# Ledger of designs, part 99: designed miniproteins, single chains, continued (3)

Each design is a single chain, and the fold is of that chain. pLDDT is the mean over its residues in the fold that is shown.

## One batch from the design tools (miniprotein)

Design m11435
Fold by ESMFold2-Fast:
Structure m11435 (fold): chain A 76 residues (1-76)
Amino acid sequence: EDELVEKVVEILRERGKFEQADELERLHKQGVSLETGISILLGQGLLTPEDIREIGERTKDKQLISIATVVERARE
């Protein structure tokens, strides 16, 4: 999980999402899972479904791809 979190944080920084990257890392250090941290940031409007889609596609993580799909459908 730590390696996956580091990769997600790196992708967010590459996208210029520095505040989001820092908050996700802070949540992870507090024992919050990556999935829950992403859900919190999405609920706060700090991440978009497109951010999660790109993260999922670049990491090839099935759970992150699933989250992106669910959030995209919820906004329809």
Scores: mean pLDDT 78

Design m11436
Fold by ESMFold2-Fast:
Structure m11436 (fold): chain A 71 residues (1-71)
Amino acid sequence: SFEEILEETLKKVEEVFEEGKKKGLSIDEMERRVLRVVFETIRRHKLSQEEADELLLKVAEFFNKRVKELE
């Protein structure tokens, strides 16, 4: 289901932040890795435009929240 894809994607975004902190990645590098995860998910699951837009919005919200927590 889309909800399962969303939850799994957010988990992968969290893993990017964990590895990013561990390796000393810049926020820009973490953003690029997150975008790759999102685009790969859209292609792999053949998400509709509406599902892709929702996934991007939810991931952007999560990423921005995590970035603010780093400062």
Scores: mean pLDDT 85

Design m11437
Fold by ESMFold2-Fast:
Structure m11437 (fold): chain A 75 residues (1-75)
Amino acid sequence: MVDQSIVEGIRRGVDILLRSTDDPAAREVIEEQRPKLIEAAEKAENSGPDVEEQTKAHVDLSELFQQVVEKAREA
């Protein structure tokens, strides 16, 4: 799915993850990492016309989201 608002996409993804998570410890991990994910999403959205900077910002965001999901599973 193509989302033109990276920040909105990440906020929606975090909300979906929280709705599907019943473990209080996992929810705490997700909520603690939420501001970092939003910051990375804002950075990706504002990366400008530089393809290398844009690619790096999108990769960083993807890696952070994956790490949050993995941490939530381990909690």
Scores: mean pLDDT 75

Design m11438
Fold by ESMFold2-Fast:
Structure m11438 (fold): chain A 80 residues (1-80)
Amino acid sequence: SDLENLEIITKALGLPEEVPQKLLDKFGSLENLLAAPISELAEIVGEENAVKIRIALKEGAEFGRVSEELPLKETFKYPP
């Protein structure tokens, strides 16, 4: 499911739970989302997150392995 794949990616990035549905609402499918300009994604999630979503979709298997280690969790504050 396109929605399910987007939910996994956006959750890993710490984005709101409504973002996957909003992306599908605008693009209709993951294929259309990948074909769209990065600026179109940035209108919904911001430029930085738009790039991350594109990378995560291309690296789906790797993303599943490292999702727990994403620094955007903000539960861990470790100063140098």
Scores: mean pLDDT 68

Design m11439
Fold by ESMFold2-Fast:
Structure m11439 (fold): chain A 92 residues (1-92)
Amino acid sequence: MKHIVDVTGDVSKNDADLSRKASEVFGEARRRLAAGESPEDIVDELVKKYNFNEESREYLRKGVEALERGDLALAASYIMVALKLRKEEEEK
């Protein structure tokens, strides 16, 4: 998936992967909310599916809550932060 937000292409190619994952998580949460799932259930399943840690879980929850309120920009921001925090704790 190609995106325009690659301002630091020379410094960090990992930002491209985070942006793609954020779009996947955002799309999944949005579809599940449209299907009538609770934000708590969505967060729990996304945590399990994408291996979020406790700190990133809180930001993911805020993102899903923002999405439920229709605040798409805030939701995307929180999901991105959750993925960055997960990546910092992830062994590569």
Scores: mean pLDDT 73

Design m11440
Fold by ESMFold2-Fast:
Structure m11440 (fold): chain A 52 residues (1-52)
Amino acid sequence: SGSFVLPASREEIDRIAARLGVGEWSREEKLQAIIDFAKNHSKAEVEAVFSG
């Protein structure tokens, strides 16, 4: 697999979205917010949010 993978499970999406302050948004809006976060932040910041 590649070096970095976007969250695929509902639980991962919900966890990451909550950390971004958008835990109440729809799944599609949460996923878009996660993608935008990953594009605009360093790998270390992305790993901290995605792995916690």
Scores: mean pLDDT 74

Design m11441
Fold by ESMFold2-Fast:
Order: structure tokens, then C-alpha cells, then sequence
Structure m11441 (fold): chain A 90 residues (1-90)
């Protein structure tokens, strides 16, 4: 189960990176990118600051960025994502 989750996460990250590199900024591509990036950074943040804190940060971040993606504000969504994890791991 955990190995399957890790593999799925890696696949989501790879696919999201390929879509972004190709210039695909559709809501679907951006949601894939952000979901994969949030999940990966949640895992890293849990190593640094504990699982409970990481889960809280990831949940709050998804609640903020996904509506922006749905509204087409991809730039703002990526900025909030980046700043939130940079702040949280500091």
C-alpha cells in the first residue's frame, strides 16, 4: 500500500512536470501539478516538523489554491503554494 502510494505520487509529479514543461496550463494540468507537489512537500515537511503540522499545512494550502486554479489564476495559485511551503519549512 505505502509502496503503491509512493509510486503514484512519483507518477503524478512526473506527469505534472511534463504538462507544465509542454505549456499546458489547463485547470486539470495545474491541479495535477499542485496536488503532486503539495503531497511531496507534505512528506518532506513531516520529516522536518512532524506529520500533524505537515497535514494541516497541506490541507489549508489545497483549500486556498484549488479554487484559484478553477478560476484560472494559476500564477497566484503557484505563488501561494511556493510561499506557503517555504515559510512552513523555515
Amino acid sequence: EEEERERRLEEQIRRANELIAAGDRSPEAMRLLLDARIAENEKLLAELKGEEFAEKVAKELREKVFPLVDAGDNEKALEIYRNTFNEARS
Scores: mean pLDDT 73

Design m11442
Fold by ESMFold2-Fast:
Structure m11442 (fold): chain A 72 residues (1-72)
Amino acid sequence: MEEEKKRLQEEIERLRKEAERLHKEGVLSDKVADEVYTLLEEGERALKKGDLEWAQRYIRGARSLIESAREG
């Protein structure tokens, strides 16, 4: 459980940093970037509450949006 929380926390931080970079580069529109940030914030809140399944869902949603934008 502690290791899983650590992994999810690291994923949130990496995805947030990637989203910020891609938004600055114009790969993510303002709307998509805002959506990604919202999902990552909800993921962080779920993680703090111990809701690992909800945290994973939010993280997957954010990652999916980033990947979709990168692929076109």
Scores: mean pLDDT 83

Design m11443
Fold by ESMFold2-Fast:
Structure m11443 (fold): chain A 95 residues (1-95)
Amino acid sequence: SVEEILALLEEIRRLLEEMLARETDPERRALLEEAIRLVDEAIELVREGRLGEATVQALRALGLAEEAATPEHAELLRRITALLDRLVEALHAAM
């Protein structure tokens, strides 16, 4: 459902903001800020019914979060990855 997809994207965004709040390195912060921007774009694409494009943006956001991740982020990254797996399944089911 669109409601489930949006709820998953909003939770992913919240966890990315939590990673950003814990990060002091400017390069890693820039990666996390870009990941959040891509999630915001995915939310807009979902609202427009552009689910394939939303999937691409969500996967790009995960890639940036993984690149930015340090050992201190390990639990947050695991939660983001689990939510993204659910998101991709929900997006595919809605197509």
Scores: mean pLDDT 88

Design m11444
Fold by ESMFold2-Fast:
Structure m11444 (fold): chain A 86 residues (1-86)
Amino acid sequence: SLEEELAKLEEEIRKLQKEIAEAVKNKAPKHVVLELAIKLGQLYKKYLGVALKLGKISQEQYDAAIAILDEEEKKLKEELEKLLAE
């Protein structure tokens, strides 16, 4: 169900947030942190899509959030490409 999908995405987001926090704490290479941050943004987009389908957010709220996440993803991908171009 969509509700079960939403709950799974919430758990995946929480686990990934913890993984990012540990990576930062352990001074992981910047590209590792960027890859995890990109993955987190992609999970948020999936979460928002399911939340919209369940009527938990409006179309306007969804569109605004996706626009912000798309801009952030673009910036993170550009930073990652720059680091990997050595």
Scores: mean pLDDT 89

Design m11445
Fold by ESMFold2-Fast:
Structure m11445 (fold): chain A 106 residues (1-106)
Amino acid sequence: MAGVLALTGKPEEAIEIMDETIKRSKDPLSLERGLAHLLKGIAYLKLGKYEEAIEDYDRAIEIFEANPLAAPSDIALAYRYKGQAYEALGKLDEAAQYYARAQQLR
């Protein structure tokens, strides 16, 4: 649902749905919560709110790195989006570092 809303150009609605998903999650380190932060970050990226997107990507990475069930590909995806946000802010050195980290994650 929320991923479809982000893809159809309703990022504000996607953010509201992700906030509700985060709020009802019982486990602060659950994959559902990590994915909700990742999708919320993508919605902020679509809105040009790059600093807010980075905050949500940081939270997603924190959750995925703490959760033993998280796939390395989930962490890599979050780092790629974080790199895109830094690149959009003109912080090319930071963007390059996050892209490199994503490439190291299998």
Scores: mean pLDDT 82

Design m11446
Fold by ESMFold2-Fast:
Structure m11446 (fold): chain A 94 residues (1-94)
Amino acid sequence: TLAAFVGPGTLRKVDGKWVAEGTATAAGATGTVKGELVAEFEVDGRRYAVAMGPLTAVTDAGETYTGDGLIIAEVEEGKEVMEGTVSGTVALAP
């Protein structure tokens, strides 16, 4: 079963590098994501940062699965911490 995960994410600058982390939930599972900046883009005069990395999901039954995680955050000049949204998909059944 493919599950869609959504939750809060953060991009943080550590030793000059942007790293991302967050948590997300789906029906019957909770997930954590850790990622790195992969892209920046601008839409309607606003800048956004995209980070990607593995999303590790733990089901209510205690099973662990890995899928793809994405964090999108709006960029503010001079900030080293930005809040965004986690989105990801995980196959929760073999």
Scores: mean pLDDT 81

Design m11447
Fold by ESMFold2-Fast:
Structure m11447 (fold): chain A 64 residues (1-64)
Amino acid sequence: MKTGTAEADGHKATVTIDGDEVTVTVNGETFKGSGKEVAEKVLEKFGEGGRKAATGAYGNAVAA
């Protein structure tokens, strides 16, 4: 299991990667699915700022 965090445009994101499942929490709201699915959900719910934070957190989780 790998975990990363990031902030962008006032949004705080935490990403956990467990195999092919990605769990993303943005400002306390949690999404699960593939990396692409959770990125799309975050963009729809929180806009570009939330997507940037989630993308940064995902990159940090992969690097961990």
Scores: mean pLDDT 80

Design m11448
Fold by ESMFold2-Fast:
Structure m11448 (fold): chain A 103 residues (1-103)
Amino acid sequence: SDLKELQALMDLLAIETDLQQAIEDARKGKMTAEELAHRAEVVEEVAEQISKNFPELEPLTEQIKKLTEEMKEAARKGDIDTVIEKAEQIVKIVKSMVKKLRS
């Protein structure tokens, strides 16, 4: 339905904007690796919920899940650069989800 698609688009744009801001804060030393990894978990949860209504997005959601797990591992090691790099990859995937949903 148009309303479900609109809600999914709004949710994806919100998590994209929030994650982009979190990446900037992490680059400026205002957010820890663990805090950025936690923000990626929120993105994963939203993507999983959307994929239940839009199964065509499931492969992209699985990529987000894998990157989030890798971010948690890098955060445990104190590797902020790897956490930021993987968060940027998640942003690109969320943008791809928006494009697919609008097609």
Scores: mean pLDDT 90

Design m11449
Fold by ESMFold2-Fast:
Structure m11449 (fold): chain A 85 residues (1-85)
Amino acid sequence: MIEVEQSVVAATGGIPLQYSGKVGEVISKDVHGKEVPEYEVKVLSIEGNKATVLHLKTGETFTSLIVTDKKGNKYILVPSTRHFR
């Protein structure tokens, strides 16, 4: 399924954005708390360790991995879009 491949691609080339675990949340902060508005996404739904997100700049929806660090902080991996500039 395309969603599985998209999640794998996001894991290898994605930008991790800070996430609180809430559906409907708009997220745009990297692991250091810096705003990265080119990667801003809205979380539409959560299924296990995966989230369906809307990339606000492009209107694209995709499935991405939710990753949790050693402190319990959650992140969503968003594919890099900088090369499209």
Scores: mean pLDDT 70

Design m11450
Fold by ESMFold2-Fast:
Structure m11450 (fold): chain A 72 residues (1-72)
Amino acid sequence: MEEIKALLRELFPEASEEEIEALAREILAATEGLSEEEKKELMARIKAAKSPLEVQIILGVTQLKKAVEKVF
């Protein structure tokens, strides 16, 4: 949690503490059930994001992939 919040503050220094905390919680939820490799890929994509909105899009795609995997 704290490491993710620190990363988000470094990537988006103008983001509010509330926004950073909300994104960190969403990232933790998205990493739930992911493999070590999938987590590394997700974090790499987040680090490449240019805005908090792009992070939210990346998380949405990750959650969609998880939902598809649950069906199959």
Scores: mean pLDDT 77

Design m11451
Fold by ESMFold2-Fast:
Structure m11451 (fold): chain A 73 residues (1-73)
Amino acid sequence: MDEELARLREEVLAAHSDPLEAIIAFHARALRLLGASEEEVAEAREILERAAARGSLSPEEEARLAEILARVA
């Protein structure tokens, strides 16, 4: 699992010229590998995209991402 996540991170970073887009894509794929539902993955991606546009993650957004991660990790 951890080795697969590390390899996935490397592949995603190599495939994207924008590091921020690569990080968002990596999180979405990592959650999917950990067993998150497609709805949870879509929600996490939307939160990360909004945070990226704003340049910061709100406490509410951070708590929601942590909640999703805790369910699948």
Scores: mean pLDDT 71

Design m11452
Fold by ESMFold2-Fast:
Structure m11452 (fold): chain A 59 residues (1-59)
Amino acid sequence: GSKEAGEAAGKAAREAAERFGEKGALGQQDSGVRATALGLSAEEARKAAEEGGRKGWEA
Protein backbone atom coordinates (compact mmCIF):
# COMPACT_ATOMS: atom_id res chain seq x y z
CA GLY A 1 0.00 0.00 0.00
CA SER A 2 0.96 3.65 0.05
CA LYS A 3 2.53 3.24 3.48
CA GLU A 4 4.81 0.45 2.31
CA ALA A 5 5.50 2.35 -0.90
CA GLY A 6 6.58 5.34 1.16
CA GLU A 7 8.93 3.23 3.26
CA ALA A 8 10.37 1.56 0.17
CA ALA A 9 10.86 4.94 -1.47
CA GLY A 10 12.63 6.24 1.62
CA LYS A 11 14.90 3.21 1.67
CA ALA A 12 15.69 3.53 -2.03
CA ALA A 13 16.37 7.25 -1.59
CA ARG A 14 18.82 6.53 1.21
CA GLU A 15 20.59 3.93 -0.92
CA ALA A 16 20.75 6.37 -3.82
CA ALA A 17 22.05 9.10 -1.51
CA GLU A 18 24.70 6.76 -0.13
CA ARG A 19 25.83 5.89 -3.64
CA PHE A 20 25.89 9.58 -4.50
CA GLY A 21 27.90 10.40 -1.40
CA GLU A 22 30.35 7.58 -2.06
CA LYS A 23 30.80 8.80 -5.62
CA GLY A 24 31.83 12.18 -4.27
CA ALA A 25 34.08 10.81 -1.53
CA LEU A 26 35.82 7.99 -3.35
CA GLY A 27 37.35 5.51 -0.95
CA GLN A 28 36.51 7.57 2.12
CA GLN A 29 35.89 5.36 5.15
CA ASP A 30 34.46 8.23 7.20
CA SER A 31 30.91 7.34 6.24
CA GLY A 32 29.60 8.63 9.55
CA VAL A 33 29.63 12.20 8.30
CA ARG A 34 28.05 11.19 5.00
CA ALA A 35 25.39 9.12 6.74
CA THR A 36 24.50 12.14 8.86
CA ALA A 37 24.21 14.35 5.78
CA LEU A 38 22.23 11.66 3.95
CA GLY A 39 19.96 11.42 6.99
CA LEU A 40 18.35 14.72 6.10
CA SER A 41 14.54 14.87 6.10
CA ALA A 42 12.72 11.76 4.92
CA GLU A 43 10.91 13.90 2.37
CA GLU A 44 14.22 14.85 0.73
CA ALA A 45 15.20 11.20 0.62
CA ARG A 46 11.85 10.30 -0.92
CA LYS A 47 12.28 12.84 -3.70
CA ALA A 48 15.73 11.45 -4.47
CA ALA A 49 14.23 7.95 -4.66
CA GLU A 50 11.59 9.13 -7.14
CA GLU A 51 14.26 10.51 -9.46
CA GLY A 52 16.51 7.51 -8.98
CA GLY A 53 13.66 5.09 -9.52
CA ARG A 54 12.68 6.76 -12.77
CA LYS A 55 16.27 6.46 -13.96
CA GLY A 56 16.27 2.78 -13.13
CA TRP A 57 17.88 2.65 -9.72
CA GLU A 58 17.65 -1.08 -9.05
CA ALA A 59 20.01 -0.94 -6.09
Scores: mean pLDDT 52

Design m11453
Fold by ESMFold2-Fast:
Structure m11453 (fold): chain A 68 residues (1-68)
Amino acid sequence: GPLSKEELKALAKEAIEAGDEETAIRYIKELYKQGASKEDILELLVLAEEKGLWKAAQTALALYEQLL
């Protein structure tokens, strides 16, 4: 079946920690489509910035701004 929000968030974090930016962006976008809170997206934004994944961070920021 489709991945839950909890599974998508965990997989996004794992991808960010591994430096897999393309996979991180895919899971962040899917998490947003599943109705993630702004707090969930902000957490992924901060983590991506801390790991230097600038494209993932930019993607999370754009989605976060849509939730404001």
Scores: mean pLDDT 86

Design m11454
Fold by ESMFold2-Fast:
Structure m11454 (fold): chain A 56 residues (1-56)
Amino acid sequence: MKAVAVKDVTADTPSVLKLKKGDVVEVLRETSSSAQVRTADGRVGLVGVNELEFLE
């Protein structure tokens, strides 16, 4: 499943992935509060679900 970052995401901890607004990511796993995602350049990490717009 694809998602796009709706704002810049700051990596506050080592498990959080830094994203720029408009970055498209592949969602690997989702919980109610966070998603494990993979970027187009192959980085994997956690992002808050409120920081993503899910694209089908």
Scores: mean pLDDT 76

Design m11455
Fold by ESMFold2-Fast:
Structure m11455 (fold): chain A 107 residues (1-107)
Amino acid sequence: MLTPEVALREGRLLAEQAPRVIDETREEIKRLEEEIEKNPEKTSRELSSLLTAVSILRVAYLELARALEATGTEEALRVARELREHAKELEELGRRADELLEQAEKV
């Protein structure tokens, strides 16, 4: 396991960056949705890459949340809750990207 101090420091950084990363991901999904009809093959590749990136990041948030929960400190539990909440947002964005990937494959 990560040391409690390292887990808390990394957790704080990810939690602080998460809103911006999630907003940027949401904007990218909107852009790709508009590009499906213009270039479905390129858009499919970009959606596949985005799905992979979102999945990796979601797993990282959940694993770090578990490490923080294991420490049992109030601050660590608060950061863990933020990371789990952001992981749910990434899961929803991943589902949207997957739906768009299916649409691009039908064009």
Scores: mean pLDDT 86

Design m11456
Fold by ESMFold2-Fast:
Structure m11456 (fold): chain A 89 residues (1-89)
Amino acid sequence: MTVSVSSTTYYPDGTVEATFTLSEAASGKLILVFESVVTGEVLGAKTFDAGSTTATLTAKTPEPQPVRASAYLEKDGEVTHLASTDIYP
């Protein structure tokens, strides 16, 4: 399984959106996380059940700041980092 970032958008109102696409259905839970690049604070997170082929996370930042979007796979109690991208205002 490969994961690619298919789209990213930082909206003028402070809303951030990232879509990840998988080459095949997720073999476990897919976890998407937004973190402040500056502070490391979690700005948003969403979990998707096994079998997902696309996953989108949307969150509103309190102020304009760079956001790191990351995808993780949780399978058999193990969490694996799949992909990350940085999104700028």
Scores: mean pLDDT 84

Design m11457
Fold by ESMFold2-Fast:
Structure m11457 (fold): chain A 86 residues (1-86)
Amino acid sequence: SEVEKAAEEVRRIIDGAVEQMETEGLDPKEVAEKAADYVRSILESLGLPELGERVAELIRKGMEQGPEAARTAADEAVKLLREAGK
């Protein structure tokens, strides 16, 4: 389903961003903003703009707090997407 593909893509984006934070020492705020914008664009393209805003905000807030919080935000984002797909 489109929601399952979106959940997989969101997980992939956040995992990649976490790796960049840990390996390259990138600023969590900059990484969070870019990841949130990209996720919002994906969900808007799927016709889910309200869900896109909710998921993007969750990712932005979580990732701004660093890699560990980013992983928690990924889990919560995937949960939101799966619930919306029911």
Scores: mean pLDDT 80

Design m11458
Fold by ESMFold2-Fast:
Structure m11458 (fold): chain A 63 residues (1-63)
Amino acid sequence: LAKLLSAAVAVFQEKGFAATTLADIAAKANVSLATVKKTIKELGGKSAFANLVKDAYIAAQNA
């Protein structure tokens, strides 16, 4: 999870939130897209993952 959140924040800093895809996050974290989808499902679905990523992105913007 920590790897995916770190990768998501890094991609958001590079491309912006709207341009970021799950494939970009998978590539940055050096994991498969299937691993990203599995982690999202384990967290309670896309909404739960989106909230975690949003919180991490906001923290990065304020740092």
Scores: mean pLDDT 72

Design m11459
Fold by ESMFold2-Fast:
Structure m11459 (fold): chain A 71 residues (1-71)
Amino acid sequence: SAMKEEEERVRREMRERLRELERSGELERLKEEIAKKLEEAGLPPPNEEELEELLYEAIAGRRAREEAAAA
């Protein structure tokens, strides 16, 4: 189905972006930002799956802001 193909594409794209952020050192900054926000909210540290999902959301939000700034 087109929806599943799109989900797989987005997932691959997000993994590639995470790899780029890791190489640039920005991944560690995003992890620290997420950890700080969770700590301020009184939430426990995220597990590996939760952290990955939160990183995807952070990347998506960053892209949305970049697109808005470019418009």
Scores: mean pLDDT 72

Design m11460
Fold by ESMFold2-Fast:
Structure m11460 (fold): chain A 81 residues (1-81)
Amino acid sequence: MYTARIFGDSSERLKDGTPLHAVATGEGETAEEAVRKAMEKAEKENNTKPENIRHVLVSGSEEALRRAREVAGVPVEPDPL
C-alpha cells in the first residue's frame, strides 16, 4: 500500500523543522492512485486546487515516485515515514 501526503501554501514548518499537518492524505494500491486520492481530498475537503499544492510526499520505491510525479504535476519527494 502507498501513502501520499499533500502540502500547500498553508503547510508551514515550525522553526525546529517539524512540518505542520498535511492538507490531505491519500492511500492506494499504486503510488499514482495514492497521489490522485490525496489531491482529490485536498480539493474537495480543504479547497486546495492543484496550483496551490507545493509538494507531495509519497511512500514507496523510486519507481513509484516517478509514476507519482506524472500524476501530481508538482514536486514529489520520498516520505521518510
Scores: mean pLDDT 69

Design m11461
Fold by ESMFold2-Fast:
Structure m11461 (fold): chain A 102 residues (1-102)
Amino acid sequence: SLEEELKKLEEERKKAIIDAYRDFISNVRRVLREGDREELLKAIRDSGEKIAAAVTPEEGKKVREQVEKWIRDLEEDPEAAARRLIQETAKKLIELVNEMEK
């Protein structure tokens, strides 16, 4: 039925979003330890785009705008900005995981 198909698509979408947020946190943390600033910016853009692709087009636009804001913040204070973006992304991941448990 249409209802079953929509439910399956929503569950697949939620899983893809959660996986994208987990990958974002993992990749950013890895590059912070092992990479340079250019690699950090690339990791944020690439992982952010993966999240944007997994959400709705409207939400994806907001994700891309948030990513550009984080990149600008990194220009001023890279360590503080990286800490904030990891914290904000981790909070969003916790919210998404909690939604799946309902």
Scores: mean pLDDT 77

Design m11462
Fold by ESMFold2-Fast:
Structure m11462 (fold): chain A 97 residues (1-97)
Amino acid sequence: FKPEIAAEDGRRAQAGLDAAIDDLEKTVKEMKKAIEEGASPEELRKLIHEATIKDVALRILVAAAEFTGSLTPEQRERADKVIEEAKKAIEEAEKYL
């Protein structure tokens, strides 16, 4: 077993997780703005689709980081928060379809 390989895998998992959290947070903000501005059903469907894909990707990365022991408490809290916000934003957007 090579310690350098394990450390690299941990760094990749953390970097990917941070990026996935940021991406989903951005999409949730865009969706909330679209709802407030009365965006078309087509625009809302696109944002729901993007948020759903990013939510799934984030959950996979959280599981990977947890499995490798590289998930920080701060990353867990941020991920859980943005996943919950995404769920609520999607449910709200679907009301306008």
Scores: mean pLDDT 80

Design m11463
Fold by ESMFold2-Fast:
Structure m11463 (fold): chain A 70 residues (1-70)
Amino acid sequence: MKEEMEEGNRRGQEVMAEVAKQAKAASAEDAGEIAAELFTRKTTQMQADLLKQREEKMRKEAEEARRKAE
């Protein structure tokens, strides 16, 4: 549980750091636009993963509620 959360969170931070690093290599004026484009592309790819994370969260909450009721 905790390992999966840390791995997912860290992965997201790593990708953001890489994107920021690549964008910083460009011009400061263009960096924002480049970063936004890369972020949009990444967000589209991660959208499916976010759906899975939402289902996992709901499943966990339902499980916790059942344990508490029991």
Scores: mean pLDDT 68

Design m11464
Fold by ESMFold2-Fast:
Structure m11464 (fold): chain A 76 residues (1-76)
Amino acid sequence: SHDEKIEKALETAKELIEQGDKEAAALVMKSQVADDPRLSPEQKAALFARIDAAEKADAATAIETFEEIRSEMLRA
């Protein structure tokens, strides 16, 4: 399901952050946002901006932000 893909993407992104690859983690999360037909173009733009900000933050903040985005996508 789409929800299972979002959960798997978050798990992959967390692993990439732990490996020091926040850029790859951000790309994984952006891919899920881009592919979500339930999100408007405006919602996608806002989520991309939040993902970009998380990529530039520390690891803990990046993980928290990606978990928040996952939760919001599951409610969309």
Scores: mean pLDDT 86

Design m11465
Fold by ESMFold2-Fast:
Structure m11465 (fold): chain A 102 residues (1-102)
Amino acid sequence: DPELEEKLEKLEERLDKLGVSEEIKKLLLEFYRLKLRNDIEGILELIENSPKSLRILLVLQGIAMDLPLEEEFNKFSDEEISIMATALKNGLSVAEMNELLK
């Protein structure tokens, strides 16, 4: 799908300019690819296989995009949710995501 590939290329270029690590870039591109395909099972599998900090960010990002991730959301503490929800409301950048993952 040329439209899907164009959207992924634009995201990759943006992530490269922001200095996102190759590992995080690969994860975000795969998440976005699954979202564009409406592959909810693939998104859940990606989240389960991700490090905890990245799992929190992916779940909150998915909920912000109206994905059915309520069960995964309930696995996090109120403190973790509060911190990440505040970051998302303030327009969390990829650079800020990298800072939170240190």
Scores: mean pLDDT 71

Design m11466
Fold by ESMFold2-Fast:
Structure m11466 (fold): chain A 64 residues (1-64)
Amino acid sequence: EEIDAETEIALLLIQASIAKVHGDYEAAIKYYERLLEKVEEVFGPDHPLAQEIRKDLEELKKKL
């Protein structure tokens, strides 16, 4: 019933990728923002994955 944080991170990444493929950048940004929060909480803000997500968010925001 309860989804662990690592599974939630994986699901958010999948949802963000689907939104990006469909050109739904607003939805993709929302998924990436939630993903970033979870990655920072679980792995820390200096983790390579957190850095990549911040980079993706900057690129997505430029498309709005």
Scores: mean pLDDT 81

Design m11467
Fold by ESMFold2-Fast:
Structure m11467 (fold): chain A 65 residues (1-65)
Amino acid sequence: EERKKKLALLASLEYVLQLAEEGAPLSLVQELASKVLGRDVSSLSLEEIVEILREEIRRLEAELE
């Protein structure tokens, strides 16, 4: 079910964003964000990853309205 998949992805994105904002190690944030986003972000800065996560969260929220 697409809606359930989007809700699970949203929760995962929010969790990774929270870890990043709470000061989790960059390597952990890069690993988890890469898995959740389905692409390698290990070369990106924390600020770039946080922005991508926020954009993806906003997009999914709009789709779930």
Scores: mean pLDDT 83

Design m11468
Fold by ESMFold2-Fast:
Structure m11468 (fold): chain A 85 residues (1-85)
Amino acid sequence: SMAEELREALLAPVEERRAFYATLTDEQYREARLELLARELGVSVETVRRIEEAAENGELPEEDRRRLEEVEARLREERERRLAE
């Protein structure tokens, strides 16, 4: 899938990743991020979209917000680790 291709590209060697980034739209990158979050949270991509919308609107319960922040931090650390030169 496109999200899988984006995820693999984000974890690829620096040179391949840079080349692939040039082909991505902001929307495509967002989809890859949502798939990663969905996997970690054990929910559907649709559910992640709803969670992010609720968070942006200040409607997300505190416990769910903390869980989302923890998962995002973990994914960010994993991505940064893979993208670090």
Scores: mean pLDDT 63

Design m11469
Fold by ESMFold2-Fast:
Structure m11469 (fold): chain A 68 residues (1-68)
Amino acid sequence: SAQQTQQQILDQIRQLLEKLSKTMDWDSVMEQVSDFVAQLLAQSNLPPQTRQQLMQQVQQIIDEIKKK
């Protein structure tokens, strides 16, 4: 389902953010994550509404990690 695909993508993005945030500056992390998200969205064939929800959730994860 689209929700399962969305959750898998979010899990992959969270893992990448956690790894990169420990070793790279935040501007570099954002560049790498942005490219990765664009690639995953292109491959996932998710509906536009689900893509928008996923992008909002990605931004929330980024904001939470950045606050730490």
Scores: mean pLDDT 77

